Designed miniproteins, single chains, continued (3). Designs and how they scored, part 28

Each design is a single chain, and the fold is of that chain. pLDDT is the mean over its residues in the fold that is shown.

## One batch from the design tools (miniprotein)

Design m8947
Fold by ESMFold2-Fast:
Structure m8947 (fold): chain A 62 residues (1-62)
Amino acid sequence: SPLDRAIAALRTIVRSLDLSAADLAATSLGDLKTLLESMGVVVGDPVLSRAKRLVLAELEAE
């Protein structure tokens, strides 16, 4: 699904850039969209917003 692709791409970004929950929270949807598109992942803003929330919850649970 587009959501699963966005989550996988965001997890890759977080690992590659060593982002904290605070770093990811501070990153705009526009900047995340640009990063995802550089990896060949194109998703709409509602999907990306939901993926960001889910990945933030994962980081905050650790």
Scores: mean pLDDT 85

Design m8948
Fold by ESMFold2-Fast:
Structure m8948 (fold): chain A 99 residues (1-99)
Amino acid sequence: MDEKAQEAIERIRKLGEETVKKLEELGASPEVIQAVRDAVDAFLKAVEAERDGNKSQAAAYTTAGGLLAVAASILSENPEAQKLILDFAREAIRIVEEL
């Protein structure tokens, strides 16, 4: 269980860093970048809560991460950035749900 949680954390961090890099290349605003980073942090907290058996906290952080990603996609006003952010969120949610 701890090994799966650590793998999930590493996968989400890498996915978040790759998403932020691509968004910076597209000229995304600091506010969009920060919202994506906040979404990454929320998903990481969801993995930690899942590891600790706290299902309510895991659900709350997963929801927060998803909403932050949706907000970032709206703020981006760029279809390519929207796709990157939403693809990131879908994969991060999938990683958390696999725990």
Scores: mean pLDDT 88

Design m8949
Fold by ESMFold2-Fast:
Structure m8949 (fold): chain A 58 residues (1-58)
Amino acid sequence: MKERYEALKKAVDKAVELGFDIVTAREAAGELIYEGKLNPTDEELKAAAERVKARRAA
C-alpha cells in the first residue's frame, strides 16, 4: 500500500505541474493508479484528466 500511495502522490504532483486543478489531478491520478499504472506518462495523465473534466461537465 505504501508504494501505491507514493505513486499516487507523484502522479498528482505531475498532473498539477501539467496545469490541472488539484481535484481533477487527484481523480485522474487515482484512476490511473487503480488501473495499475504506477508511473503514468504525461500523455496518460492528460488523457485521464480530460476524461475527468468531460464527466464533470456532463
Scores: mean pLDDT 78

Design m8950
Fold by ESMFold2-Fast:
Structure m8950 (fold): chain A 81 residues (1-81)
Amino acid sequence: SSMVEEAERKIRELLLKWMKENPDASYKERAFALAAASNASLYIRMGKLEEAIADLRQAAEKADEKLKAFLEEMIKVVEET
């Protein structure tokens, strides 16, 4: 659906923005951000919005402050879908 496509686009834009704003991020941090965005997109495509939110919230609890802000912005995108 168009709403799913828009949500996936916004998640990609958030990931690219985080990468651009954190040029000195480690490979591990970049891999974590990419994995979180990819998992969220997958769950959205499957129609599992509640699962996407739950997984992002669990990741946010264990993330550093910069990653946590990024994850919380992705949660807002999923909630608006």
Scores: mean pLDDT 85

Design m8951
Fold by ESMFold2-Fast:
Structure m8951 (fold): chain A 105 residues (1-105)
Amino acid sequence: MMKEIEELLERIREEAEELRKRGDLKSARKVEILRRVLELLQRGDYEGALELFREALEAGDLDPGAIGSVLEAARLLGAEEVLREMERLAEEIAGLGDVLARGRA
């Protein structure tokens, strides 16, 4: 279980590096934010992970696949309370307000 999260973190790091090599700095930044959320979860910094996850959702920095990766990592860690709160944040921010589609200036 912990090994699966370490493998996921390594793959995400490689994706960020590949995007930087291609000059896609915006996508690289989003992948780096995903990596940071997962790293905080792995370290047991659940408060930090929840805060960064909320900020990233509000900013539109996490696509549905990235959100799924965060939820899967919380599940693999057995962090049931954190998983429940992350699911609530994803539903509230992405599902209830269409806030990611509106792009407020």
Scores: mean pLDDT 74

Design m8952
Fold by ESMFold2-Fast:
Structure m8952 (fold): chain A 60 residues (1-60)
Amino acid sequence: MKSLEELLDEVSEVSLNGSMEEQLKKLEEVLEYLKTKPPTPETLALIFRAEYAIERIKEL
């Protein structure tokens, strides 16, 4: 599995240059990875951001 830093970089790149489908795929991947981590404030903030972004994209 990719590191958190690599996944976040991929999400950023896809958010700027990718399709909605690619953004959803990367956000789901990041969310799955983050859910395997201990619930630190940083991890919880990233989970919230990923879930929020997924919800917004799905409404389009």
Scores: mean pLDDT 73

Design m8953
Fold by ESMFold2-Fast:
Structure m8953 (fold): chain A 81 residues (1-81)
Amino acid sequence: MSREQLIEQAERYFREAARLSGELGDEVLREGRLAVDHLRAGDVDGAGRHVQRALELAKEAKSMEAVEKVSQAGAYLNAAA
């Protein structure tokens, strides 16, 4: 899988997490976009911080499915780094 394909999979999982996070969905999506932007800029540590923020938002939304989707997105971004 190419780096761009890995990033596309991460973006898909962040969108799925956002849909599962109810009223916090827009915030999850925003943090996911920031994680992707930081990774594309070569800031792996910055990307990781935004993945963690998305994860905390999914936990606050009380959606274990959203938490799992953010974790999958983070794994794809880590593979793209």
Scores: mean pLDDT 89

Design m8954
Fold by ESMFold2-Fast:
Structure m8954 (fold): chain A 75 residues (1-75)
Amino acid sequence: SELKKEIEKILEKYGLDKETAQRIADAVVRAYEEEGFSPEEVANAVRNALKQMGVPDEKAEEIAKEIKKVLEKYK
């Protein structure tokens, strides 16, 4: 999926390892394409997950914003 690849690239750009980026990208694609969550709902879930993993709040919010923008492009 092109969406999955774009999400992986964003996460890796912000310093997440490849395996973590792949897991988050898979979860994003499932939530957005299969479960029908809005870009905002998916972005909020990603932000919260990143914060729980120890990513600084400001960085987690920037990543979530970029992911939301990508999801809006695919709709």
Scores: mean pLDDT 85

Design m8955
Fold by ESMFold2-Fast:
Structure m8955 (fold): chain A 68 residues (1-68)
Amino acid sequence: MEEVEIEAKDAGEVGRIIKELEEEGWEIVSIDRSVEGDTVVVRITARKGEEVLVVTVRYPRSAESKPP
């Protein structure tokens, strides 16, 4: 099992990471989201065959409020 931590600027980075993982053949198993004060923490668990990858992404809570 491989673990990676990423500090992101906004929620868009999470979407980019998910897209890149799927394009590389990873299956998204779970996405866990928590809020720690002013920081949003997203833990993405992905699987490719027998390999498991966990990506933890942190970004400022204030960066999540983007209008359409």
Scores: mean pLDDT 76

Design m8956
Fold by ESMFold2-Fast:
Order: C-alpha cells, then sequence, then structure tokens
Structure m8956 (fold): chain A 66 residues (1-66)
C-alpha cells in the first residue's frame, strides 16, 4: 500500500492536485496511511482531472503494485 500511495501522490502532484498529494505524503510519513485516505485522494483526483490524466495515475499505481 505504501508503494501505491507514493505512486499516486507523485502523479497527483504532477497533475496539480497538490492537496491530495500532500495529504498522502503526510500520511505515509506519519504512518497513518489507510485505505480511506487512499480512497479520498482518488476521489479528489476523479473530480478534478480528465480521463487521460486518471488513466496515467491508474497505470502508475498498477505498475507500483505489480
Amino acid sequence: METAARALAEKLREKGVFSAADELEQAIADGTLTPEVLARAFKEAMDQLSEEDLNEILKAVEDAVA
């Protein structure tokens, strides 16, 4: 989960979703990463990003957990 969260945070930062990226990075650093935090970050990305940007994020997360 940490690897997936790091990949997600990096992509969110690249796409300008800084609030979600910061929350994920802080949760990883503090050891407070939960599935709920991941889901919240992904929901924020879905609301703010295009389908192409979401596909890039999903691919990065898939590659991180493979």
Scores: mean pLDDT 78

Design m8957
Fold by ESMFold2-Fast:
Structure m8957 (fold): chain A 74 residues (1-74)
Amino acid sequence: MTPEELIEKGRKAYKEGNYEEAAKYFDEAVRLLGDNAPVEVLTLLASAYFKLGDLEKAQEYLDKAVRKIKEKLK
């Protein structure tokens, strides 16, 4: 699957409240995209982990998203 297909599946799972599936799809997309992962995908992945109670991973991905936003504001 392409990263775009994974993001679409992750968004659908998230909308349906299936946070485990959403986290899996978004995590795979982020691994494939690396540093090119969009801020929106990083924040959705952080939110999915937060919903699952994985606060450490939620914080890690939120920090990555914030760093990318700050780099664009330079």
Scores: mean pLDDT 84

Design m8958
Fold by ESMFold2-Fast:
Structure m8958 (fold): chain A 98 residues (1-98)
Amino acid sequence: LLEHRIAALASVEAALEIVKKYKEGKTVTWDEAMKIFEDIYEKILSDPELQKLAREKGVEIAKELIEKYGEEFSKYPIARAFLNLAKLHIKRAEELEK
């Protein structure tokens, strides 16, 4: 239940970081992208306030970020993969509702 809410938020945040690196003229490998995602996910898990935010608002925040930046994420294959991962986890979180 909570895992999908955290993963949805972490996936969108990872996509944002990846796009920012590309705009700075940096390259991002799959291993680097996965490390970015894992670091964000672990940060949320280790902070009770961030975990509460993810539980209560993670899906809403992820949806808002997808609406605002989704087209931009789709321009970069690795960022697009994390966009799709976020959408999958949003769907799973909503299916496991209550």
Scores: mean pLDDT 83

Design m8959
Fold by ESMFold2-Fast:
Structure m8959 (fold): chain A 93 residues (1-93)
Amino acid sequence: SLEEKFSALSEEEKKEFVEEVEKLLEKAKKIKELPKNLIENLEEVVEGLKKGDAKSVLDLSILSGMIHIYGAVNKNEEALELGRELEELLNKL
């Protein structure tokens, strides 16, 4: 359903969605002690979304959950907030 929602967006709306994910990627890079693997996975998601790969929206949904769990387990409030912002962005689809 997330893949279908993304695929139904106009080219302008897809571009805006990608730009919002890129802003959250830049925020992720500034979070202290966030694992490099999570940042790299988010970079791959951004590149997939730029190519119009609807599967990357599903990967983003999984990754938002992983970032949220990391933040909760490690008491990293910035990672928790990033996870919420990613989830809120997906819910706008």
Scores: mean pLDDT 87

Design m8960
Fold by ESMFold2-Fast:
Structure m8960 (fold): chain A 101 residues (1-101)
Amino acid sequence: MEELKKRYEELRKKLAENPDDSQAWAELAMIAYLLGDKETLEELKPRIEERLKQDPNNADVLTALGFIYLAEGKFDEAKKYIDKAYEIDPTNPVVQGARSL
C-alpha cells in the first residue's frame, strides 16, 4: 500500500515536469484504479481523452482510458481500449498488466 502511494506521488511530480510522458499517464491511471481513487480518475479523464485525440494509437493513453472505464464499471468500453492497446504494443508492461485483469 505505501509503495503504491509513493509511486503515485512520484508519477504526479513526473507529469508536472513532463506532461507528454504517456507511460506516466498510464501508470497513474492504473494506480488510481487500484487505490479506488475515482476522483483522480474523473479528473484525468478529459486530459487522457484530449491526449488520445492527438495520438489515437498511443498504447499507454489507450490503457489509461481503459482503467478509467473499469473504475466507472463500463467493462465493455474498458476491454475495447485495452484490447486495442495490446494490439498496438503487446510488450508494454502496463498494457500487459491491464490485459491480465
Scores: mean pLDDT 79

Design m8961
Fold by ESMFold2-Fast:
Structure m8961 (fold): chain A 69 residues (1-69)
Amino acid sequence: SLSELAKEIEKLRSQGETPENLKRIIDLLRRMIELLEEQARVDGADPALVESQIRTLEELIEELKAKLG
């Protein structure tokens, strides 16, 4: 679930910005985007809210990629 992925990301972030941790966080953020895209295909999902959340996660991925070089 999204909440489980968010908890794992927070755990990794608390352990420090090693290249391995940054790569794992990026992978988890990509999985969160996949789940949000799946939610956008289900009745009752707010497309504008989902798109906003995906954009925020994509921006965070680019910031973390910049730290990797």
Scores: mean pLDDT 80

Design m8962
Fold by ESMFold2-Fast:
Structure m8962 (fold): chain A 114 residues (1-114)
Amino acid sequence: LSPEEKAAVDDLVTVALTMEEGPLKEEVLRALAEFLARALLNPELTKTKDFLEVETLVGLARIMRALGMYMSDETAERLIELARKYPPTTAEEQELAEKLLRLGEEKAKELLEK
């Protein structure tokens, strides 16, 4: 990621966390899920710490599955490997990761119940 692309992703994550539930939030989460799917397929991007936070990746993987986005077994195994290698280490990182995981779980539940 370029510094500008990284800043844009960080901004989208912040917006998603502060938005009320609704169609706009769904579009933002869909955009983030698609972006992360592409990032996981790029070896350079998978080395960035921000995309290696366990709960963030798990939450967004749940959103991707709920939206019917393809996730291969290889991608799932990669997420598990990254989860073990780069867990969130600071209290702020853990809180952010937990918030993104909850957001992902809530969105997946809504989409699967429809």
Scores: mean pLDDT 50

Design m8963
Fold by ESMFold2-Fast:
Order: sequence, then structure tokens, then C-alpha cells
Structure m8963 (fold): chain A 93 residues (1-93)
Amino acid sequence: SSERRRLEEELARLEKELEALDKKIQEMRNDPNTKLQDLIKLLSERSAVYFRLYKLHTQLGDEQKAKEYAAEYLKTVDEINKLVRELLAQKAG
């Protein structure tokens, strides 16, 4: 269907975006000069991509992939929350 084609095209775009974000996040994690706010920004962008991939795979009936992206979304949100707390502590001290 035209809808299925649209979903598959969006999937392909999000997979490429995810690959680029993962590479940039890995580079930032390996750089001691990385600012926490910059890392939080990219992790937030990646969490949005994971959540969209979760929804798309749910719509396509791919339960296994949907569960995997939901798990990665939750892990990324947990990491963002920890880094936000660290950033706030640094600004208060």
C-alpha cells in the first residue's frame, strides 16, 4: 500500500539518522572536552528517533523490533535524566 511504502521510506531515513547520531555520540563520549549539554542534546535527538522507530515497527507488525527500540528508548531516557541531574549539580556548585 502507499501507506506501507511511506512507513518504509520513513524507516530508512530514521535508520540513517540513528547511524549518524550513534557515531557522533560515540565520538563525544571519547572526547574529554565534550560539554554535558551537547551530549544531552544528541541523546535527546536519538531518543526521539528510537521512539519513532518503535511506533513505525508497531504499525508494521514487527513486534520484536518494536520491543528492541522501546528498550533502547527507555535506556536513553534514563541516561538523559542522569546527565541532566549531573549538569544541574555542576551549575549549582
Scores: mean pLDDT 89

Design m8964
Fold by ESMFold2-Fast:
Structure m8964 (fold): chain A 85 residues (1-85)
Amino acid sequence: LQEALEKLARLLQKIKKAYDSLDPADQEELSEKAAKATSKEDVRDILRFIGEKSGLISDEDIDELFAAYEATREPLLKKAEELLK
């Protein structure tokens, strides 16, 4: 869990840096895409767009982010259920 959380944090920080490096027009297009995003595939397409425009994120980074997210999701939900007393 801790290793997956650390990976998730590093990858999210890298994505934020990539997003912040984009020009305002690309950021606006991403905001429109994000507002319409309803699926995991939509999120992946958004991340690829950031990677393509910034040059700072690879497909491997995106795959690792999703793997880390899934690895933390189930344990966090289980822990939240245990705290409901």
Scores: mean pLDDT 74

Design m8965
Fold by ESMFold2-Fast:
Structure m8965 (fold): chain A 75 residues (1-75)
Amino acid sequence: KKILEELEKIKEQLKALLSQATDPQLKDLLEKTIKSLDKAIELVRKVESTDPEFSEAVLRTAKRTLEVAKELLEK
């Protein structure tokens, strides 16, 4: 449950960045990233109890992606 809650929080943060973005290329990238994260969250819901390493890897990747998105929005 906690990994899913963190992933949903990261998704909401990415949506907030999307609403602030004015560059069309960055908007397209963020939209695609959010859709990919949605699919990853659905996979984590199915395998969280059976493959915790996969769920942890998805969370780490999502956190890194959010950091990169924040940096891209600043420059």
Scores: mean pLDDT 80

Design m8966
Fold by ESMFold2-Fast:
Structure m8966 (fold): chain A 80 residues (1-80)
Amino acid sequence: SPPLVPPRNREEALQLLAEAEELYRQGRFTDALSLAEALLRWAKGNKWWDLVEELLAWLESSSDPDLQRLAALFREELAA
Protein backbone atom coordinates (compact mmCIF):
# COMPACT_ATOMS: atom_id res chain seq x y z
CA SER A 1 0.00 0.00 0.00
CA PRO A 2 1.21 3.56 -0.63
CA PRO A 3 2.33 5.42 2.53
CA LEU A 4 -0.42 7.51 4.12
CA VAL A 5 0.86 11.07 4.72
CA PRO A 6 -1.42 13.57 6.53
CA PRO A 7 -2.48 16.63 4.46
CA ARG A 8 -0.98 19.92 5.70
CA ASN A 9 -4.11 21.90 4.80
CA ARG A 10 -7.64 21.54 3.42
CA GLU A 11 -6.48 22.01 -0.19
CA GLU A 12 -4.12 19.01 0.12
CA ALA A 13 -7.00 17.05 1.69
CA LEU A 14 -9.18 17.79 -1.37
CA GLN A 15 -6.32 16.55 -3.60
CA LEU A 16 -6.22 13.32 -1.55
CA LEU A 17 -9.99 12.93 -2.01
CA ALA A 18 -9.45 13.18 -5.78
CA GLU A 19 -6.65 10.57 -5.43
CA ALA A 20 -8.99 8.20 -3.51
CA GLU A 21 -11.66 8.60 -6.23
CA GLU A 22 -9.03 7.84 -8.92
CA LEU A 23 -7.78 4.72 -7.03
CA TYR A 24 -11.39 3.49 -6.87
CA ARG A 25 -11.88 4.19 -10.60
CA GLN A 26 -8.71 2.14 -11.32
CA GLY A 27 -10.13 -0.82 -9.33
CA ARG A 28 -7.63 -0.30 -6.49
CA PHE A 29 -10.42 -0.68 -3.94
CA THR A 30 -8.29 -1.59 -0.88
CA ASP A 31 -5.99 1.43 -1.44
CA ALA A 32 -9.01 3.71 -2.04
CA LEU A 33 -10.71 2.46 1.16
CA SER A 34 -7.52 2.92 3.24
CA LEU A 35 -6.99 6.48 1.96
CA ALA A 36 -10.70 7.37 2.44
CA GLU A 37 -10.66 6.09 6.06
CA ALA A 38 -7.45 8.01 6.86
CA LEU A 39 -8.78 11.16 5.18
CA LEU A 40 -12.06 11.01 7.18
CA ARG A 41 -10.06 10.79 10.43
CA TRP A 42 -7.78 13.69 9.41
CA ALA A 43 -10.72 15.86 8.28
CA LYS A 44 -12.54 15.18 11.60
CA GLY A 45 -9.39 15.93 13.64
CA ASN A 46 -8.84 19.23 11.80
CA LYS A 47 -12.58 20.11 12.05
CA TRP A 48 -12.91 20.34 8.24
CA TRP A 49 -16.63 19.50 8.52
CA ASP A 50 -17.43 20.48 4.93
CA LEU A 51 -14.77 18.02 3.70
CA VAL A 52 -16.20 15.33 6.04
CA GLU A 53 -19.59 15.94 4.35
CA GLU A 54 -18.06 15.71 0.83
CA LEU A 55 -16.22 12.47 1.76
CA LEU A 56 -19.37 10.90 3.23
CA ALA A 57 -21.40 11.93 0.16
CA TRP A 58 -18.84 10.25 -2.16
CA LEU A 59 -18.69 7.08 -0.04
CA GLU A 60 -22.51 6.85 0.19
CA SER A 61 -22.92 7.36 -3.60
CA SER A 62 -20.46 4.49 -4.26
CA SER A 63 -21.65 1.04 -5.39
CA ASP A 64 -18.88 -0.51 -3.23
CA PRO A 65 -20.30 -2.07 -0.02
CA ASP A 66 -17.02 -1.49 1.88
CA LEU A 67 -17.04 2.25 1.08
CA GLN A 68 -20.75 2.45 2.04
CA ARG A 69 -20.00 0.58 5.31
CA LEU A 70 -17.15 3.00 6.12
CA ALA A 71 -19.57 5.94 5.72
CA ALA A 72 -22.23 4.30 7.95
CA LEU A 73 -19.71 3.48 10.71
CA PHE A 74 -18.25 7.00 10.59
CA ARG A 75 -21.73 8.59 10.83
CA GLU A 76 -22.38 6.49 13.97
CA GLU A 77 -19.02 7.65 15.41
CA LEU A 78 -19.94 11.31 14.72
CA ALA A 79 -23.35 10.84 16.47
CA ALA A 80 -21.75 9.31 19.61
Scores: mean pLDDT 83

Design m8967
Fold by ESMFold2-Fast:
Structure m8967 (fold): chain A 82 residues (1-82)
Amino acid sequence: DAATREQFLQLLAEVKKLVEEMKKNLDKMSKEEFEQKIEKLDALLQQIASLMSKMSPEEQKEAQQLLGEVQELIKEGYEKLE
């Protein structure tokens, strides 16, 4: 389904953009702002996960790599804000 693939790619792009924004502004964000952005990331990742089984192996791999980047960002952010 072309619509499902388009939605998946749009969600990946939104996560990538949010991750970049958070990395760029990590030193300037409050803990509350960081946690709000983490909640938004979690919601987007849940939507991606719901579509994962319908995607190609290459698309699944890209999503898995992005999940790894999000996990590292969360770890680094909490270490820096504590």
Scores: mean pLDDT 83

Design m8968
Fold by ESMFold2-Fast:
Structure m8968 (fold): chain A 97 residues (1-97)
Amino acid sequence: MAAELAREAEAEPDLEKQLELVREAFDKMVEMLLKGHELKKAGVNEEELEKLIKEYREAAELLNRLAAASEAVRAALEERARELQPELEKLQAEVEK
């Protein structure tokens, strides 16, 4: 999902639609991090976790390439990261003993 959305964003000629796809891809990556944390806590299915990590890496690489090529994409990713910072901090606090 996240990597697929990132590939669609790379092929999208309309900036507004491209930024929408980039934000959706980033949102899916955050969902994948949360799911990966839950799977790790449950001690369940290494194959599912490996697949999730692979999809996350592909999405990250694609979004990084887009951000390097487009100031607008970089700005949109930075803004979305700031918006989701509280959720990421809560996840980090839950992992810390």
Scores: mean pLDDT 75

Design m8969
Fold by ESMFold2-Fast:
Order: structure tokens, then sequence, then C-alpha cells
Structure m8969 (fold): chain A 90 residues (1-90)
């Protein structure tokens, strides 16, 4: 029960880190696209990159919504297991 609760918390933390990584990746892609836009020789390439970033951001938002639901469920289950463990210890 205690170890199961710790494992669920670790899984939730791992999923949060993964989501944060996905967002950071899209943010880095946007930064690169905006740098290209600032260069007159690469402005058209930068616009195409921004269009790609917009599509990727929409996909990441969908994945984040689904993953956040799972994270919330894992954290709630961990809290329930911790409560059960305290009741068994008493």
Amino acid sequence: LEEEAKELKRLADSLEAMIDGLRATVDAQEASARKALADPEKAEEGRAMLDGVERNRATVDEVTAAAQRLIDGLRKKAEELEKKYKELKS
C-alpha cells in the first residue's frame, strides 16, 4: 500500500515531466521559427515553420489534456492508498 502509493506518485511525476518536455520542445520549435522570421533571407521558411508549430501545439494540447486526466487519477489513487495504509497502521 505505502510502496504502491509511492509508485503511483512516481508515475504521475514522470508523466508530468514528459508533458513538460513536449511543451518545451514545441516552445523551442517556435523560438527557432521566430529567429528564422527575423532573418530576411529565411522569412518564408520561418512562416512555414510557425505553421508547423501551430499544428504541433494543437496536438500537444490534446495529448496534455488526456495525460492530465491520467495524472489526476494516479494522484487520487495514491492518496486513497495512503489513507488506507494509515487506517491499517492504527
Scores: mean pLDDT 84

Design m8970
Fold by ESMFold2-Fast:
Structure m8970 (fold): chain A 87 residues (1-87)
Amino acid sequence: ATEEALARAEEALAEVRREAPEAGGLLVDAIRQGPQTAAEAAATEAVSRAITGLITAYGHDPARGEAALAAFRRRALEVARALAASR
């Protein structure tokens, strides 16, 4: 379900922030406050697309959602690190 996918995405983003506090913090702040730079806009767009994929996976069945969640977490971490590297 959409609500479950969004809750799991929020948990995964919190984990990214714990693993990479500076990079993850930049990504989470860009998502919460809205993008202020082209790099932040690209990062939030990438995460938005990844969330859509996660919603689709959970909508299919919870097991597919759980498998997709691991890929989402890896993607969010990649996006966070790329955003930090663009500073």
Scores: mean pLDDT 82

Design m8971
Fold by ESMFold2-Fast:
Structure m8971 (fold): chain A 85 residues (1-85)
Amino acid sequence: SELKERIEQLIKDVDELKALLEELEKEGKLSRELLEQILKAIEGTLKQLEEIRKKVTDPEVLKAIEELEEKLKELEAYIRELLEK
């Protein structure tokens, strides 16, 4: 399924973004503006995924969406922690 493959690619993209942010944090190169922009993008994506879930009936695709939502929420929590420092 094309949708499943696309969602699995997005999961990889989220993992890569988190790794990049962790490296930038270690180097003291994270900007508050960048973190706030990424946070807004994550919140927007989570809302879009909620709407997509309502239209999807394939259980494998639903499972992939759930995994992506969990990864995005973990990234959101990480960014919120960085913003509170």
Scores: mean pLDDT 85

Design m8972
Fold by ESMFold2-Fast:
Structure m8972 (fold): chain A 86 residues (1-86)
Amino acid sequence: SAAERVEEEVKELMRENKIGPKISGSTALLLISMAFERVGGVPRDEAMKAAIEAGIKPDEYYTQEEVLEAARKAAELLTRRGLLPR
């Protein structure tokens, strides 16, 4: 449930910020970290670390689908670490 809420929050942040089809890794890390902060109160540094471990590199480019996949993977990592509720 929390992971599903994070994915929806990332989608909303993409819409609100008029994010195009090509997203820089640094922007993706910011969007993912903001979503985890809003949904689960996860510290931004922990959320960003999880997103990097999920495969987001700051200097590469991603599609919206790839960013959402990374957010789902980061949610699994943060849940295992006890930083995101199940």
Scores: mean pLDDT 85

Design m8973
Fold by ESMFold2-Fast:
Parts: C-alpha cells; structure tokens; sequence
Structure m8973 (fold): chain A 55 residues (1-55)
C-alpha cells in the first residue's frame, strides 16, 4: 500500500529468479533502499524478507 511495499515486492520477485549470491543481493538491496531514503527499520525488514528467498 506504500512505496516501501511496492519496492519490497519488486526486490523479492527479482531475488526469487536471481543467481546472484545472497550476500551480494542483500548488500545491493541495503544500498538501494538507503539511497531511496527508507528508515533503518524498513531496511532491516526488507533484508530479512530477502534473506528467506532462494539465492
């Protein structure tokens, strides 16, 4: 319902088809979300969600 939810859904979908190592995926996601101005709590929630998808 917010921009954060849309971005998170996008990142999760990208991650589910990705051959990128999880560590690099999470690092890239952190940088991307930080650049968009999301809070530390939102970034941690997104990284937790991404850490659960196959890498």
Amino acid sequence: SSLFEAVLAYLVEEATGSTVPREKLLASARTFLTGLGFSEAQIEAALAALSKVPA
Scores: mean pLDDT 77

Design m8974
Fold by ESMFold2-Fast:
Structure m8974 (fold): chain A 74 residues (1-74)
Amino acid sequence: SELVEKIRKYLEKNAAPILEKLSAEQADEVSAGIARAINALLNKGPQEEIEEGIKEVEKVSPEAAEVVREALKL
C-alpha cells in the first residue's frame, strides 16, 4: 500500500506530462505496461514479468519507460 502510493505519486509527477503528449491509444498502451510491471512487483512475481511490462512501455515511449524504471526503484 505505502509502496504503491510512492510509485503513484512519482508517476503522477514525472510520467503524466509525457503521457499528456501521447495519443489516447499510445497512452492506453503505456498505462497497460505500467500496470503489468507494478502488478508483478506487488505480487512478488518473476523479474521477467516486470521487465516485460517496462518493455511494453518502451515500445511506445522510451522516456516513459525510464520514468517507470526509476519509480520501481522506490
Scores: mean pLDDT 81

Design m8975
Fold by ESMFold2-Fast:
Structure m8975 (fold): chain A 59 residues (1-59)
Amino acid sequence: MIPRDQLPAVGAALQAHPAAAGVELRITEEGDRYRVEITSADPEKQAAARALLEEVAAQ
């Protein structure tokens, strides 16, 4: 899950990295956090998008 204040940074990071292009994001607001689900037919793009989300969320 991602804190509310980090959601814009997550979106910017995904747009900036070609490896994450074309993934589908499903974002659900849960109080002060967002649940983000990443789906892609390409496992490499899915893994890249997950790594970017984890990196941003760790900041």
Scores: mean pLDDT 67

Design m8976
Fold by ESMFold2-Fast:
Structure m8976 (fold): chain A 96 residues (1-96)
Amino acid sequence: MSHMEKTRELFRKTLEELIEKQIEKLKSLPVSTLEKVLEPLERAFELARKELVDEIMEKYGLSREDVENLLSLILAGAFIGRLEEVKERLLKATKE
């Protein structure tokens, strides 16, 4: 089946377009500032991610794997600019 390869290529192109758009917005910032900011932001994101995962696991009784999969789905939806559509698809799939 070549369908998975075509879907992967479409997602890659969509992500590349989003990346280019964000780079255009951010390229007005000095490179030296970006280099200094990226590492602290990445560390802050990792800490916030771990705290959020633990909190959701405790509050909703979900497994770590389920929370991580949900977070990945939400981030993917946000990156392709279709977060609302992705959320609606998940909710419809859950309701039989």
Scores: mean pLDDT 69

Design m8977
Fold by ESMFold2-Fast:
Structure m8977 (fold): chain A 87 residues (1-87)
Amino acid sequence: MREKLLELLEDAIYVAKYLKDSGALELAERLKAKIEAGEELSEEELRELRLEVDILDGMVRIMEAVGLASEELVEKARRAAELAREL
């Protein structure tokens, strides 16, 4: 689980930075710091993360449809969303 969460959070941080979404970036960095400190995420934090990642994936898909998303951005957003569905 820890490795899955870290991979998800690293992909979410990349996407949030690319989109300049400061709210998503703050959330992902805060949750990553908790996991790196050996803390577990609460059910509420996992729900918040799943929702935020789904929103990021939706935004990237819109950007892809209009030719504004790189393949790397699309793959990272998709991977984060897929991993979040497993939580």
Scores: mean pLDDT 85

Design m8978
Fold by ESMFold2-Fast:
Structure m8978 (fold): chain A 65 residues (1-65)
Amino acid sequence: MSDEEARAAVEAALEDYKKNPTVSTEVALQLVVIGLEVEGRRDAAIEALSKPEYKEIAKRLLENL
């Protein structure tokens, strides 16, 4: 997985959560971010989460990591 693929995966999960904000989509998003952190791609995940449109979601997720 490249940093671009990592960012795309986080953005896809964020968009899914925005369209259907449920506990299941929030957990799916958290698992994507945790998986990328375990693979050493935390910076790519944080870059995707740092977009203004995701600010509130990102804050909530990062507090739980």
Scores: mean pLDDT 74

Design m8979
Fold by ESMFold2-Fast:
Structure m8979 (fold): chain A 80 residues (1-80)
Amino acid sequence: SAAAQQAKQAQDTLATLKKHIERLLKELEEAGASEAQIKEFEEVAKAELERVEKNPSNVSVYTASMLRLIGTQLDILLAE
């Protein structure tokens, strides 16, 4: 059914984004980011996951979310 295909695409998109978030978070932890910086990144990641979950087939939303996550990580790394 169309609903089943839509649900699978949403699940696959979110699973991929979660893997990228886990990688970026691990890189921050390995770089010695503070607990406050880790929490800031987690809050951004939660908001971006919610945006993609609402728009799972929208490539522009996915790309913008990825850029925001990478930008947030870079800002944290450069602040140290």
Scores: mean pLDDT 83

Design m8980
Fold by ESMFold2-Fast:
Structure m8980 (fold): chain A 76 residues (1-76)
Amino acid sequence: MLEELKERVREVLLAGGVPEDVAQAIADHVVWALENESKEEAVEIARRTTIVAASLYLDPEKARQLAEEVARVVAE
């Protein structure tokens, strides 16, 4: 269910070093995208949103790795 996916995305972001409120906002946006966009677009939204937000807290390489992990979770 989308609620379990939202929790998984949030947990991945938290483990990666993103603050709870930011992780929650990204997870909510990803679920919105899955409900309103194609799966392919939701994966891209997840990747890009994570890179932008994580870049405020992590170095560029870690932000990119985290974005790919979130995108992988959404693509499953």
Scores: mean pLDDT 84

Design m8981
Fold by ESMFold2-Fast:
Structure m8981 (fold): chain A 85 residues (1-85)
Amino acid sequence: MTLFETLGKMSKMSDEERLKEARELLERARELLDQASRSTGAVKTGLLQSTITLAHETRTLAIMLKDKELLQEADEILQQALDLL
């Protein structure tokens, strides 16, 4: 639910498990971004805020994993969400 919950979970995980979690968060962020693009008003804003949160969590994991591709993908989702606000 929060960045702190994600980081706490990651302390007990292998790098492979962290990468899987990061990819799942990124996929969820993409789904919310797509849903936001088809929504209006308060629902759109809420979905975009959730997308931004998940993108930031994915970005943090990408930095920990030193995965430049994952970091770029997270930054792209974050920028798209900000552009829709």
Scores: mean pLDDT 79

